# Designed miniproteins, single chains, continued (3): the designs that were tried, part 4

Each design is a single chain, and the fold is of that chain. pLDDT is the mean over its residues in the fold that is shown.

## One batch from the design tools (miniprotein)

Design m8106
Fold by ESMFold2-Fast:
Structure m8106 (fold): chain A 113 residues (1-113)
Amino acid sequence: MSDKEKLEFTADWMERASTTLRKLADQVEAAKTALDMSILSSMLYMQSTVTKKASDVIKPISPKLSEQLEQLSETLKKAADYADKGDTAKAAELLRQGSELAEESSKLAKEEV
C-alpha cells in the first residue's frame, strides 16, 4: 500500500468505526443491546489491539494521526474494561468518546491525503 492508500483506508475505516461506536453507545445506554457485555468487551479489546497496530503503521506518515489512533486504542481498552465489569454507563460514555476520536481521525486522514 502507498502512503496515500494507507491514509484513504484509515479515513474510511475511522468513519465506519465512528458510526459503529456511536450506535453501540446508544444501545448500551438504552439497556436495549442484544449483545452480551462479555462479548462486547472481547470485541473492544480486539479493536483496541488493531487500532494500536494501525497507529504504529501510520506514525511515519502522520505522527498526529498516530497519536489520535493511540488515544482511540486506549479509550476502547477502557470501554472494554468497564463492559467486562458490567458498568454500562461508563462503557457507553467511553464508546461515545471513541466515536468522536474516530470521526476526528477520519477527518485528519482525509486532510492529509
Scores: mean pLDDT 84

Design m8107
Fold by ESMFold2-Fast:
Structure m8107 (fold): chain A 94 residues (1-94)
Amino acid sequence: SEENKKILEVIEKAIEALVPFEELELPLKLLLTDPSVDVEEVLKLLDKYMEKRPEDRERVLELINEFNRGELKLSEEEKEKAKKLLEELKKKFG
């Protein structure tokens, strides 16, 4: 989807701007759990995140491991919060 491609580009710009993992965690979880999103592209962004922010590496690895185990789930409240955070990221980096 063109919208999903734009979202991934916004996340990549946020990673390059060294945004803390606390601000990207819920958006990334939302993207990983969205069946319309290319998961391989999200995983590449997580690899880039670990290279750009070594201080967040353990938290990023935990997210990847939760996803690989099929344990990654978002409540409706977490999904709405993630959507709001994505809109703020689009304003800053879109």
Scores: mean pLDDT 85

Design m8108
Fold by ESMFold2-Fast:
Structure m8108 (fold): chain A 107 residues (1-107)
Amino acid sequence: SVVTLPATEPGSEEEQARAVELLERLGATETAAKVRAALEAGDVDSAVSHVVAFAAEHERFEAAREVITLITGSEEEARRILLSMARGYEASGREDLAARAREAAEA
């Protein structure tokens, strides 16, 4: 399914740097490099997409919420993205993953 995400406003340069540092502390070295490259290119949507892919692959939804909040400067946008992930999992019959993504969004 092609999901068109709305254009995301960027967080501050300091918040974006903290997002990359958090990913590195989590051991997500390849994801951190991709996020840094996207942010340096001014591509916030790609940066968020890399974090979403990391969350899906490693089931790290709470960490993804924190990182996306730093990238976007918006807790509301981070929660919206996690709820979108939960809906995707629900549609594919992955109810346990949908529940975990929802819990991370609502925390």
Scores: mean pLDDT 82

Design m8109
Fold by ESMFold2-Fast:
Structure m8109 (fold): chain A 94 residues (1-94)
Amino acid sequence: SLSLAELGLMAAIELQEILNAAKKYNAPEEIIKEIERLQREVVDLIVRGEITREQLLAVLERARELVEKSNLPEEVKEKLLKTIDRLIALVEEA
């Protein structure tokens, strides 16, 4: 199974995909800034060796909320949510 650091890296990559979609579909600046903050938080936790299951789940749950409430096209939203849900399941098993 994957380590929390490896799962954190996967979460940071998915946050970049969410950020790319948010910018492409002209999301509000406030939402873009929040996604950037979540990505920075995950990277900082990994670098400091302080990443926990609880912290990673909190970030992924917030990312899920942002995607669900977004005005992204349904196809894009479905793809992002599937990856987030898979990551949440993997973190819960770690």
Scores: mean pLDDT 89

Design m8110
Fold by ESMFold2-Fast:
Structure m8110 (fold): chain A 111 residues (1-111)
Amino acid sequence: DDYKKALEKAKELGRKAGKYQHHADLLNTGADHMRRLSPKSPVYRDTADDLESVANIYDEKRKKLDDEIKKIADKYPAKKKEILKAYEEAKAQAEAEMDAQTALGKELAEK
């Protein structure tokens, strides 16, 4: 069933997109932190700029996956909403799982 393959592909792409979004968010958060610590320090400003540059690479990778899933969904007009929903749910789940792992690591380091 080509539709079942499209659903599995949507979940696969969603999981990758969620991981890329998580990395971009962490890098942008790190950049904001560096800028707040020492806005006039060349080292901290350069580090923040480098972190934002890497975050942009992850955002571009995620955008390519967003475009790929739209092309897949367009091939199945009657199932387009279901395919896009599977992608969005897999993306959100992957982001939440990575956020939880980061939080657990921080909690364990503080105990």
Scores: mean pLDDT 84

Design m8111
Fold by ESMFold2-Fast:
Structure m8111 (fold): chain A 109 residues (1-109)
Amino acid sequence: MKKREEVLMRSELESELGRLEEDIARNADDPELVERYERMRELLEKGLETGDVEYAKEYARVRAEIAERQGRHWLAEQLRKIAETAKSGGSILMGARIVEAVDEALEKR
């Protein structure tokens, strides 16, 4: 992986961290939901620090738990599929692709 590409992918993960902070603020009245958003934030921060794709995969699984709790069963299934199809031991590029796929699923449905 080239250094420039890694920097761009890290910026995509950092963008998602900003969205999670907004989600925490909007849902301050739901402590269980806030706890899940905080867990996702920690996972993305670790993914950004280490480049380990497993953190992005676990982030997608936590997103699926939130969708299930909200009754969005089809979305939860899509998010779990995103986590499952990603290769283990991948680069930071794979982590960024997982986050992008999660964001796209959230926007479309």
Scores: mean pLDDT 72

Design m8112
Fold by ESMFold2-Fast:
Structure m8112 (fold): chain A 88 residues (1-88)
Amino acid sequence: GAAENARNLASAARQMADTLEVLAKEYEKQGNTDAAKRLTQLSEEFRRLAERAEEHAKAGDVDGVLQASAEFTRVALEAQRAYDEAKA
């Protein structure tokens, strides 16, 4: 159901945020400040997404949970691009 989907989405978003924070710190140590800053911003987007998904679920807002799921896909694609650009 929507509550289960929201919990799974929030969990996935927090896992992505944690991964991006680790990568951001690694790039910062390498002197790639631009990559570190971008990955940190994307990590914060995933954390906000997790919070919004949980709030929509608490409100019974199925459309809000679906919107959050679509935003997760968008942010994940942006994170992949940022990572690919940083390692090029």
Scores: mean pLDDT 86

Design m8113
Fold by ESMFold2-Fast:
Structure m8113 (fold): chain A 62 residues (1-62)
Amino acid sequence: SSADVATQAARDEGQKLGLPQPQIDQAGARAGALAEASGLSPEDARKVGILQAQVVYQELQK
C-alpha cells in the first residue's frame, strides 16, 4: 500500500540520517498516515516518507 511505502521510505531515510529509534518510528508513522489520508501513488508516497524523515532530522538540529 502507499502507506507501507511511505512508512518504509521514512524509516530507511531516518536510519541513513542517523535518527534515534523513537524519531524513526515517529517519521514512519506520520508518513504512513499522510500517504493513506492523501491516497498517494507509490512514487509520491516514497517522496513523502523521505521528506518526513528529513523534517524530523532538521527539527533535532538547532
Scores: mean pLDDT 86

Design m8114
Fold by ESMFold2-Fast:
Structure m8114 (fold): chain A 77 residues (1-77)
Amino acid sequence: GKTFAPGDKSDEAVNRLIEILLDESASAVQRAIAAHELGKIGNKKAIEPLLKVYEEDPSPFVREQALLALKKIGYEL
């Protein structure tokens, strides 16, 4: 079922960061920053996108930031 999310700044920021994180045309630096910020926010909505990037991203630096973000959110691999 569809539910109403609170229209707060952090939810919009999380969605935007997930878009950057999964954007194959974005630079490795941009994706790494998105992963880092998602970890700081700690929103569990980011877990699945971060796992995908950790497994699939061609950049070791981006994968490391995704792993650190997952650990900050409380997800263990």
Scores: mean pLDDT 77

Design m8115
Fold by ESMFold2-Fast:
Structure m8115 (fold): chain A 83 residues (1-83)
Amino acid sequence: SKEKEKIFYEVKKALEKSPKETFTKEEIIEIVEKALREAAEKYNIPQEFVDELLSKIKEAIENSEKKTFTKEEAINIVKEALG
């Protein structure tokens, strides 16, 4: 959906803007939650839709066997979780 594309774009921008080269699961989740909140306000996306996407992203990150992620890996796991 167009809403998923807008959300992914904002999350990708937030991850790319970070000065960190690697992220823990908690750090990715924190960046994603902030980016999703900002995207919801910016694009007038319903909170229930944002909450559903955040849940999917958190599940994908928590289920990953990786302990740390590069920027590219963090972006890819978010992209895959959003479908």
Scores: mean pLDDT 83

Design m8116
Fold by ESMFold2-Fast:
Structure m8116 (fold): chain A 85 residues (1-85)
Amino acid sequence: SIEELIEELKKAIEKEDKEAFQKALYQLLEKYNELAQKGDYEEAIKTLEELIEALKKAKEKGLISPELGDALIKALKEEKERIEK
């Protein structure tokens, strides 16, 4: 479930487990794409919000480079604005 993937992502960040973080991030991005394609925009928006928050924390903990982190956060914010219109 999305909730389980979000919890896995949060736990990976707390433990500073880079491999677990990357795996959970990828799985959540795939789940986001599935939700967006199905038109489940409420859950899609929640997933984007959780991803943006998690990427900010991951950047602070050095699990992702500032350059890549900032690029992903920007892309996810733009995607959120697109579906909220």
Scores: mean pLDDT 84

Design m8117
Fold by ESMFold2-Fast:
Order: structure tokens, then sequence, then C-alpha cells
Structure m8117 (fold): chain A 102 residues (1-102)
């Protein structure tokens, strides 16, 4: 998958445009760019989860998305923060890869 390729060091320079619904969520936590790296997508997702207090206090590796806008967007009720591949695949489903232009 694309997410597996992005786990390789040489792929981290790829650029992505969040689709409108994901972009709206990330902008609530100060995302100002139209085009982001995967690292930036993961960072802003983490900031959104922290702001909305979606992390389970009893188990901080689990994020409860039930009845949330993020859960509706990703189509899941829960995220395991240890599932890096699943998180990347969810972000990439709601993003478009764009050419890297310097």
Amino acid sequence: SLAEELLKESSWNRLFRPKPLLSELLRTVGEEKEVLTLEELILYLGLYILKEKLANPEDPTLIDLSGTPLGELFGVDQIDTRDSLGIMEALLRHSEEVPNVL
C-alpha cells in the first residue's frame, strides 16, 4: 500500500492535499497549508485528537471516535495509536497526493 511505501525514509518527502472534510477538521487546530507532508498530516491529526479530548484516559493508546466528526469521516469507532499503518491509510484515503514542486 502507499502507507507501507511512506514508512520508508525516502518516501517522507511526498506531499498531500487533505480533501475538504479532513481539511476542515485540521484547520480547527491551526493547519494553514493547502499541501502537507505525511508527518504534518499525522501531527495535525494528533493535535485535533488532543484538542477534542478523544484519547481514552484509562488507556491513552486508544482513541474513541464514536459519534465524532473524525469517526464519521474515517468510518471507524476507535483508533489504536499503535496501528501506524491503519492511521496512515485513513489519512491517505482522505487526501490527494500532489507533485513535489520546490
Scores: mean pLDDT 77

Design m8118
Fold by ESMFold2-Fast:
Structure m8118 (fold): chain A 89 residues (1-89)
Amino acid sequence: MKKEEKKKELESMTIEEKVRRAYDLFQELRRLYGLNAPKEKFDEVAEELEIVAEILKKHPDPGLQEFADTLLREVKALREAYEKKEKEK
């Protein structure tokens, strides 16, 4: 699925649905990391979570902006940890 199409789908969601999707994606990303899932699957989930977080960051609510910034920081840390883990295999 093209990144632009996925972004439009995510943008069409309600704020509540976006927050729920972000939580679900974050839990899945952690699961994929723990299971040493293939890079393609890990990258797909990480990219979708980053898109949702960027959308939430544009919301005028400071709590949603802080939540989005936390998610982006955590995704970056997991991506770096995944790359290090792959190099050690």
Scores: mean pLDDT 81

Design m8119
Fold by ESMFold2-Fast:
Structure m8119 (fold): chain A 73 residues (1-73)
Amino acid sequence: MTPEQLKAKLEKEAEENLKKTAELSQKSLELSELGQKDPSKRHEYLMLGASYGVKAIGYSVLALSNRNLAKKI
């Protein structure tokens, strides 16, 4: 694989991971709002929302790692 091909692949993977981060962050926010509206299910929605938030952070870290590696090529 040429350095140019490797850089392009890493940038593509970073973009895909950023899209996943945005999707998971939105779901986390929606669940947090549902938890505030329904006190009887608040704990369940907030815990599920927090789970999606943690997953979003994970994908964000992967995206940053891919972009940093691409910049060194």
Scores: mean pLDDT 82

Design m8120
Fold by ESMFold2-Fast:
Formats: sequence, C-alpha cells, structure tokens
Structure m8120 (fold): chain A 58 residues (1-58)
Amino acid sequence: SEEEEKKLLEEVDRKMAEVGITPEDIINDKYSDEELAEKLGVSKETVKRYKEILKKQS
C-alpha cells in the first residue's frame, strides 16, 4: 500500500516536472482531472488518487 503510493507519487511528480506543473497547481485546482490525465499521460483514477494523497498530507 505505502510502496504503491510512493511509486504513484514518484511517477506523477516526474511527469509533472516534465510538463512544468507543480504540486501547488494541483492543490489550487488549476487543472481538471481530465486535463491533468491528458497532459501527464495517466488515467483519471491516477490523478484522483494523487490529489487524495496530497490533500491528506497537507
């Protein structure tokens, strides 16, 4: 569970850095789940899980 969350964070963080999106942009809801999924090349479910982890951590 924790290892899977860590891998998901690492993957999404890397993809975000490649396209110039920051975690603050995610927290501020600058992008929709669909737009983020498209820009990062991940599923909408992956985006939702990433947002849940970030919100629980803050």
Scores: mean pLDDT 78

Design m8121
Fold by ESMFold2-Fast:
Structure m8121 (fold): chain A 66 residues (1-66)
Amino acid sequence: MQAQINQLLQQTTDKLAALIKNKAPLSEIAQVVAETAAQLKALGLSGAEIGALLQKALNEAWEKAK
């Protein structure tokens, strides 16, 4: 389970970094975040856990896009 969560978050971070670097619309970034949140919920994570992990992934994506 944790390995699957880590892989999903890594893929999400990479997608978000690419979108941010290419100055994609906020709606497209929000769509990727929403899709990842739905997948994390399906894996049994709580809303608080999902929020914390997505915030971390988004911060990492912004750093990678600089």
Scores: mean pLDDT 82

Design m8122
Fold by ESMFold2-Fast:
Structure m8122 (fold): chain A 90 residues (1-90)
Amino acid sequence: MTPEEVRERIDALSQGVDELITRLREALAAGDKEAVRELVEQMEAFIDQLSRLLEEGRRLGLPDEVIQRAQETIDRARAFVEEARAALGL
C-alpha cells in the first residue's frame, strides 16, 4: 500500500466514524439498546481498522498532521463507545 492509499483510506474511515457517532447519538436518544450494541460493534471495528492504518502510515512516513487527525478521530470514537457501554451497563 502506498502512502497516498493509506491517507485516502484513513480519510474514508474517519468520515465513517463521524457518521457512526451521529447514528450512535440517535440510537442512544431513542433508547434503542439493540441498535446501540450493533453500532458499538461497528465503531470498534472502524477503530481497529483506523489504528492499523495509523501504524502503517507511521511506517510509511505520513505527515504528523495526518497522524494526529486520525488519532483525534480514534479518541473521539473511543469516548463515544465508553459512553454507550456505560448506558447499556456493559
Scores: mean pLDDT 84

Design m8123
Fold by ESMFold2-Fast:
Structure m8123 (fold): chain A 69 residues (1-69)
Amino acid sequence: IIPLPRISADASVEEVAEFAFELYLMSQKAGRPVPIETIVRGLLTLLDKPESEFEPVLELVRKRLEELK
């Protein structure tokens, strides 16, 4: 079970991507990295969002990760 700070089913693709990015960083910092694809899929399922949002969200998260190198 993932304790979510705040995100709704009405969240935009950009908001879901930002939330997924934060969860990924938390998993990295905890020493147990979770694949970003797993986090994105989990969030979409939890928020009852369509699978069609998977690729757009993943692309935005990857752009954020590139900024970290």
Scores: mean pLDDT 74

Design m8124
Fold by ESMFold2-Fast:
Structure m8124 (fold): chain A 70 residues (1-70)
Amino acid sequence: DLSDKLSEILSSKYNLDEINELLAELVDKINNAPSIEEQLEIVRKKLEELELPEDIKEYVLKELRERLES
């Protein structure tokens, strides 16, 4: 699942409590977004706020796009 994948990626860098809070916020925003492009924009902005390395940001966005488009 999308949330499980995000949790696995982020848990390598953050505490579980932080991951759960971030995932809850992202899932709520994603579910309320009317299009895939808007959902990806929400995720991109959140990854920028987390100051993740570029490689990780690109990987997460690619993985999410594939899941949302399938």
Scores: mean pLDDT 65

Design m8125
Fold by ESMFold2-Fast:
Structure m8125 (fold): chain A 108 residues (1-108)
Amino acid sequence: DALERDPRVSPLELRAVKAVEEAIELLREEGHDEDAKLFEDRLNGVKLMFLRGAVITNPDSSTPEEALVGLLLEVADVLREEGHDELAEELRRLARELAREHGLTLPP
């Protein structure tokens, strides 16, 4: 994975990406193919933002860190609705840690 070779991507960011990948795989295994595909496409977008990083001279209002935090929270909500409370809480914990380290505000 190109993301694992980029020294600008933190160990916490890599853990968060892998947690989302595992959640997508679980949702797909349980027949939630539409949600899994939506989250896979969004995660691929987030990965691209990290890889392009400093080469993007005018990024939109979202940073790759903001996009990843948002994705973690949305995936966690779906996992909780499907009864995966422990995995949902792990994704929420990763979102809180990323938000704290990057000075981002989480919704209540």
Scores: mean pLDDT 75

Design m8126
Fold by ESMFold2-Fast:
Structure m8126 (fold): chain A 85 residues (1-85)
Amino acid sequence: SMEKLLKLMAEIDAIWKAIAEELEKASPEEQEKLITELAKKIAEVLEKYGLLSEEVRELIKNNAPWEEILRKIEEQLLAEYEKVK
């Protein structure tokens, strides 16, 4: 439903905003860890809502770069959002 997708997007947006403030103060090593945790949290939200793709699951399982995982998640969410109006 549209309400379900809007709630999903709001949860993800809140996670992004929270981590952005921490990233500003973090060391380069801590930034990498924070972004990895961010990607995992977003994937968990997607799984909770039944929207986690098999491609994203494989990337996580194979310990792919966090940047690739986040990119695939973003692409999927944008596509879903555009379909809802």
Scores: mean pLDDT 76

Design m8127
Fold by ESMFold2-Fast:
Structure m8127 (fold): chain A 64 residues (1-64)
Amino acid sequence: DEIDRLAAEAKEAASRLPVGAEETIADAERFAEMIRAAGPEEQERLIELARRAVERVRAAAEAA
């Protein structure tokens, strides 16, 4: 499941953040739930936003 995969990737990247890891993990979980509750068209848009968010979290973790 794409949503589960993105959520797992976000949580792993967030766990490597020097500050705010717990809050970022909680946000990732909440966002995954929002995507699951959304209609098909909104779900596609939110998945694209989630992909970009995962990239940003990874970049932040690597920059630390």
Scores: mean pLDDT 78

Design m8128
Fold by ESMFold2-Fast:
Structure m8128 (fold): chain A 55 residues (1-55)
Amino acid sequence: SPLAEMEAMFAHMRRQGASVEQMRAALETYIAGIADPAVAAELRALAERRLAEWE
């Protein structure tokens, strides 16, 4: 699922020492590939909530 792929991407990036800024850039690239606007909006909301927890 897109949510599981996003979580895996964030986990990998954190293991590599990526900043929240770098993870946000990767998120925007990932979301741009999502065809369904409702899925894209839901993923962005969940991702921003997760990124806020790490700041």
Scores: mean pLDDT 81

Design m8129
Fold by ESMFold2-Fast:
Structure m8129 (fold): chain A 63 residues (1-63)
Amino acid sequence: SLLAEAERTRREAEEFEKLSVKYDEMAKQATGKERREYERKGAIYFAVSGILRAAADVLEELA
């Protein structure tokens, strides 16, 4: 069902949110190039999480 697909998509978004937080915390403990790399990864995972949350919302509306 669309609701089940929305739930799975939302769980995927939560996993990417956790990855974003993890990389943000790693960035705080790092310096220089390593810090910038963790900040970049954190930003990418944050963006992916947002896209998946938006997709879940659309799936819920279609259900």
Scores: mean pLDDT 89

Design m8130
Fold by ESMFold2-Fast:
Structure m8130 (fold): chain A 65 residues (1-65)
Amino acid sequence: SMAEDLARALETARRGAKRAAEAAGVKVLGVRAEPASDTEVRATVETELGTFEWTVSVASALAGA
């Protein structure tokens, strides 16, 4: 379903953003993901070095899951 796909895309984006920061050796203070549009999700990672944002397509996030 669309709702299930969106929930999975949000979780994938959140998880991917956190892993990327951790792989870079940066301390993660918080992670969130939210719908940016009907076709895109935005992930935000708050770190000790600042806040970083990515926008990825739902289709791309689902393919990465």
Scores: mean pLDDT 79

Design m8131
Fold by ESMFold2-Fast:
Structure m8131 (fold): chain A 67 residues (1-67)
Amino acid sequence: SRRGRELQLAWEIYGEVLDEAFRRNLTLEEAIQRLEEKLAEHPEISDEVKENIIGGLKRELEARRAA
């Protein structure tokens, strides 16, 4: 489905940024900026999905650093 393709693409971008953040020891701000930059290249992804994965990245990085 169109929604399935949108979600798949969004999660692939999320995974790439998460991997880069750990590999390069990026700050939370740097990781979010990188994710926003990649998402800006994909108008086919809805703003709702973009907001959800940006929020997800923030929570994931904060949770992993707090543990």
Scores: mean pLDDT 80

Design m8132
Fold by ESMFold2-Fast:
Structure m8132 (fold): chain A 76 residues (1-76)
Amino acid sequence: TLTTVGVRVEGVTTQEQLDRIVELVSSNPVVADVRGRLSESRTAAGLSVTTTDAEKGIEATREAALQAGATAVTVA
């Protein structure tokens, strides 16, 4: 069964950085779909991660975000 998790990633300032995070997260086998949106202030991004395993999907998002230079990840 697929679950969609909302995740906020802080320290995302460019579309290129967000695109890299989405690419990394989507490469994880537990992730079926990822949608991201950069904040208007360009300080954070919101992500919707559709996954077969919410815990692993969140962890994959955290690792991808930190690898791409983000500072924090919070689950909505």
Scores: mean pLDDT 84

Design m8133
Fold by ESMFold2-Fast:
Structure m8133 (fold): chain A 65 residues (1-65)
Amino acid sequence: SSRLRQVDELTERGTREAVRLAKEGASSVELGELLQRTATELRSLGAPDSLVRDRVLAIAKEALK
């Protein structure tokens, strides 16, 4: 579905930005702001809270490798 595609694209974009910020030595505040913004965008697409939580957690885990 178009919504699932948008959710996947947001997750991929969020992951790339989070990884970039972590590699550049960005603060935990900056990373947290990106994660909160991504969560808000996912919710605006109608993603259920469980999916938003799973996607945001996956982004954070990837950035903190």
Scores: mean pLDDT 86

Design m8134
Fold by ESMFold2-Fast:
Parts: structure tokens; C-alpha cells; sequence
Structure m8134 (fold): chain A 110 residues (1-110)
């Protein structure tokens, strides 16, 4: 479905951010931002030369949002990230990285 395709792309962004930062909360906020901004998601997932620079800008914005985030905002970001990463995992994409990020998300939510 279109929803599953969207969540797979969003989950790939979350994994990319987690691989670059090692931080599950930064990855969760970046995932939420990509989920809510279709133009941003398209730019990051494009084969265009600026995609990596846009991903780095997303990481900086996610770090800034995390500094001022309530526990409720962190929980919401983690729940969106969980849904996206679970969808990506069920679709068979990058099972090792998806499982690893999902375990870290579950630790933060538990």
C-alpha cells in the first residue's frame, strides 16, 4: 500500500540517522520529521547530489528538537519510529540494522 511504501522510506531515514549518530532519540525525531514532511522525505530519499547534505541538516534539526523535548514528545517520536522500522523489517529491508534500531527503540519505550 501507499502507507507501507511511505513507512518503508521513513524507516530507511531512521536507520541512516541511527548509523550516523548512534543515538536512538535523534533517529526517532528525524524519523518523525521525515514522516510528517513528504517534501523532506522525497529530497532525502532522492538520488540527487544534495541528499546527504539534507540528511545532515535533518540530524541537526532533530538534535535541536530533542534538547527541548518533553517526555511525551520523545514517546511520540519513538512510537512513529517503531511503526516505520517494524514496517521496513516486515518488508525484508536491512533486517540486522532494523532489528538493532527496534531493540533500542523498545528499551526507550519500556
Amino acid sequence: SAEEEHLIKVGRVGISVYLLTGDVLIAAFATKMAYEDKELLERITSSKPDAFEILKELIKEAEERLKNASEEEKRQALEIAKKAVETLLKAGYDPYQAKKLLEEIDKELG
Scores: mean pLDDT 87

Design m8135
Fold by ESMFold2-Fast:
Parts: structure tokens; sequence; C-alpha cells
Structure m8135 (fold): chain A 91 residues (1-91)
């Protein structure tokens, strides 16, 4: 699983195995649309931790972004409609 590979890389950088285990178990129980969003979030987080700002900006669809703050804001704006819809469907 691509999610497991990215999560393993993130675990190596953060040294938080319990958090990684919890994220993997949660991911397995997510519907496919939430899984895609979770994978995108994990990839963006990994690139930001590695200071690969250009790669992170590309993932959020805005290659002109230069700072972690701008990339994080773009990610939240891109995912907000999906998050709100999924939250409404759970209620």
Amino acid sequence: SEFEEVLKELEKLTNEPEIAKRWLETFKRMPPEEQELALLALKVSLYLLKDKLAEAAKLVGKTDLKTKEEIEKAFLEKTAPVVERLRAERE
C-alpha cells in the first residue's frame, strides 16, 4: 500500500510508532474517498518535513507556493469541501 510506504517514511522522521499504528488502523476503516484524502495529507506532511516545498506545492496543485504556511493553507482549502461532505454523511 502506498499509504503504508509513506507512513513508514514519516515514522522514520518523527520516531512515533504508536501514532503511525493508529493512523494505519484508522485508514483501513475509512471509505475510499477519505483514504485518498488521508494519503494526500500524509504525502504533503512528509514533503514538508523533508523541506521539499516544490513537491508539496505540486501535490496541492499550486506550483508557485514558496512557504510551508502557504502550502498548508492551500491543502486545507483544497480538502475542506471533501472533509465537510464526509462529516455531514457521518451524521
Scores: mean pLDDT 73

Design m8136
Fold by ESMFold2-Fast:
Structure m8136 (fold): chain A 79 residues (1-79)
Amino acid sequence: EEEELIRLAKEDPVLAAVRITAHAVLGVGLWLEYEMTGSREALEEARRHFRIAAKGAEAMGLPTDTFRRKAEELEAAVA
């Protein structure tokens, strides 16, 4: 998934941007689910989506600070 997104960033930047946005939105939704339910599965999935979004944004030369910081927060929560 990360590898495919990095490939798309080179071949189709518009499609890559859409996928990065989709992962970011899914990450937020799953983070809210975790805050409401305490689900570890939701927390782990949110972390995964934020990580993919950060890697995709990095491949496109976009700012990654917000995605990276959120992934680090979730990583600490899972530890």
Scores: mean pLDDT 74

Design m8137
Fold by ESMFold2-Fast:
Structure m8137 (fold): chain A 87 residues (1-87)
Amino acid sequence: MAAEEEARRRREEIYREFAKKLFEMGKKNRSTVFKSFEEAYEFMREVGEGKLPGKLEPVGEGEKLIAEEVRRAVRAAVEEVRRRYAE
């Protein structure tokens, strides 16, 4: 019972960490890809879950401004958590 909640909590921490990095990076570089931290968090969550960005209309354009390495890092970290706690 605790393992599934632990996996969820770790995934949420990963989304939070990458969302903070992207939001602060955009702020410093005068990028307006995301209007808020919450919007950046939702984008990271959707990337990590393998969903197309369906909740944020401008996200498809914002992806052009995000390094592919960041997406790979988020997906790899989330897959590691899922593998560790799903099996």
Scores: mean pLDDT 59

Design m8138
Fold by ESMFold2-Fast:
Structure m8138 (fold): chain A 65 residues (1-65)
Amino acid sequence: MEVRVERRDGLYETTITLGDDVFRGVGPDAMGAGSRAMARLGEAHGLEAAEKARPLAVEAARAAA
């Protein structure tokens, strides 16, 4: 599982990659973008997958801020 945070046009975009699947979240702050990406991951792969991504998403958001 890979988590990346990028800034585009004044917004943050979090991308979570799990195998061939890609989940994105966009928001005015890195934490919000991460939460949206994790919600999409959870909808596709369940809550346990989202919780495994949470520490990676938090760390990526803190590094991007």
Scores: mean pLDDT 80

Design m8139
Fold by ESMFold2-Fast:
Structure m8139 (fold): chain A 56 residues (1-56)
Amino acid sequence: VAPPAPLSEKQRLITEGIGLVLRGIGLIFQAELTGGDASEGEKVKEEGLKLLKSAE
């Protein structure tokens, strides 16, 4: 069965990038609140931002 037609490759990259950015921000926020290491969230956020930039 064929999946529903995607809006575009750009739309897919934006959706994935936004998801990663939000996850990264959430991890950074959790680390800041708990006094932990934010490096994991920073890496995830940067990966999301790269996808968003590549989609533009």
Scores: mean pLDDT 76

Design m8140
Fold by ESMFold2-Fast:
Formats: sequence, C-alpha cells, structure tokens
Structure m8140 (fold): chain A 68 residues (1-68)
Amino acid sequence: VEELIEQIRRIGEQVRSTTLSPQQLGELARELGDLYNRLVDVGDEAQVKEGGRLVEQTYKLLEEQAAA
C-alpha cells in the first residue's frame, strides 16, 4: 500500500519537474488510474483518501500541461 502511494507521488514529481508530450501525459494518466484502483482494493479508508487526494492533484497537473 505504501509503495502504491509512493509511486503516485513520484509521478506527481515527474509532472511538476518535466515537460511531457501528449503521449506521455496519456500514459501517466492511465498509470495513475491503475495505481488508484489497486489502492482502493488493498488500502484502508485513510490510505484511499490520501492516495485519492494525491491522484486528484496529479490529474490537475496533467490537465494543465495538456492545456498549455
């Protein structure tokens, strides 16, 4: 569970620090969705809430890069 949250954080850091192509943005969005689904399956309520918050923040960053 902690590793899933850490992977979500790493993707967020990558999006913040790097300009990504539309292809890369789409791939990361899919990876985030997969990680969140796994977190929902194995995490408790607090872990799912924290992971969901990080996923939402990272999706917003992906949307901002795609709009630029």
Scores: mean pLDDT 78

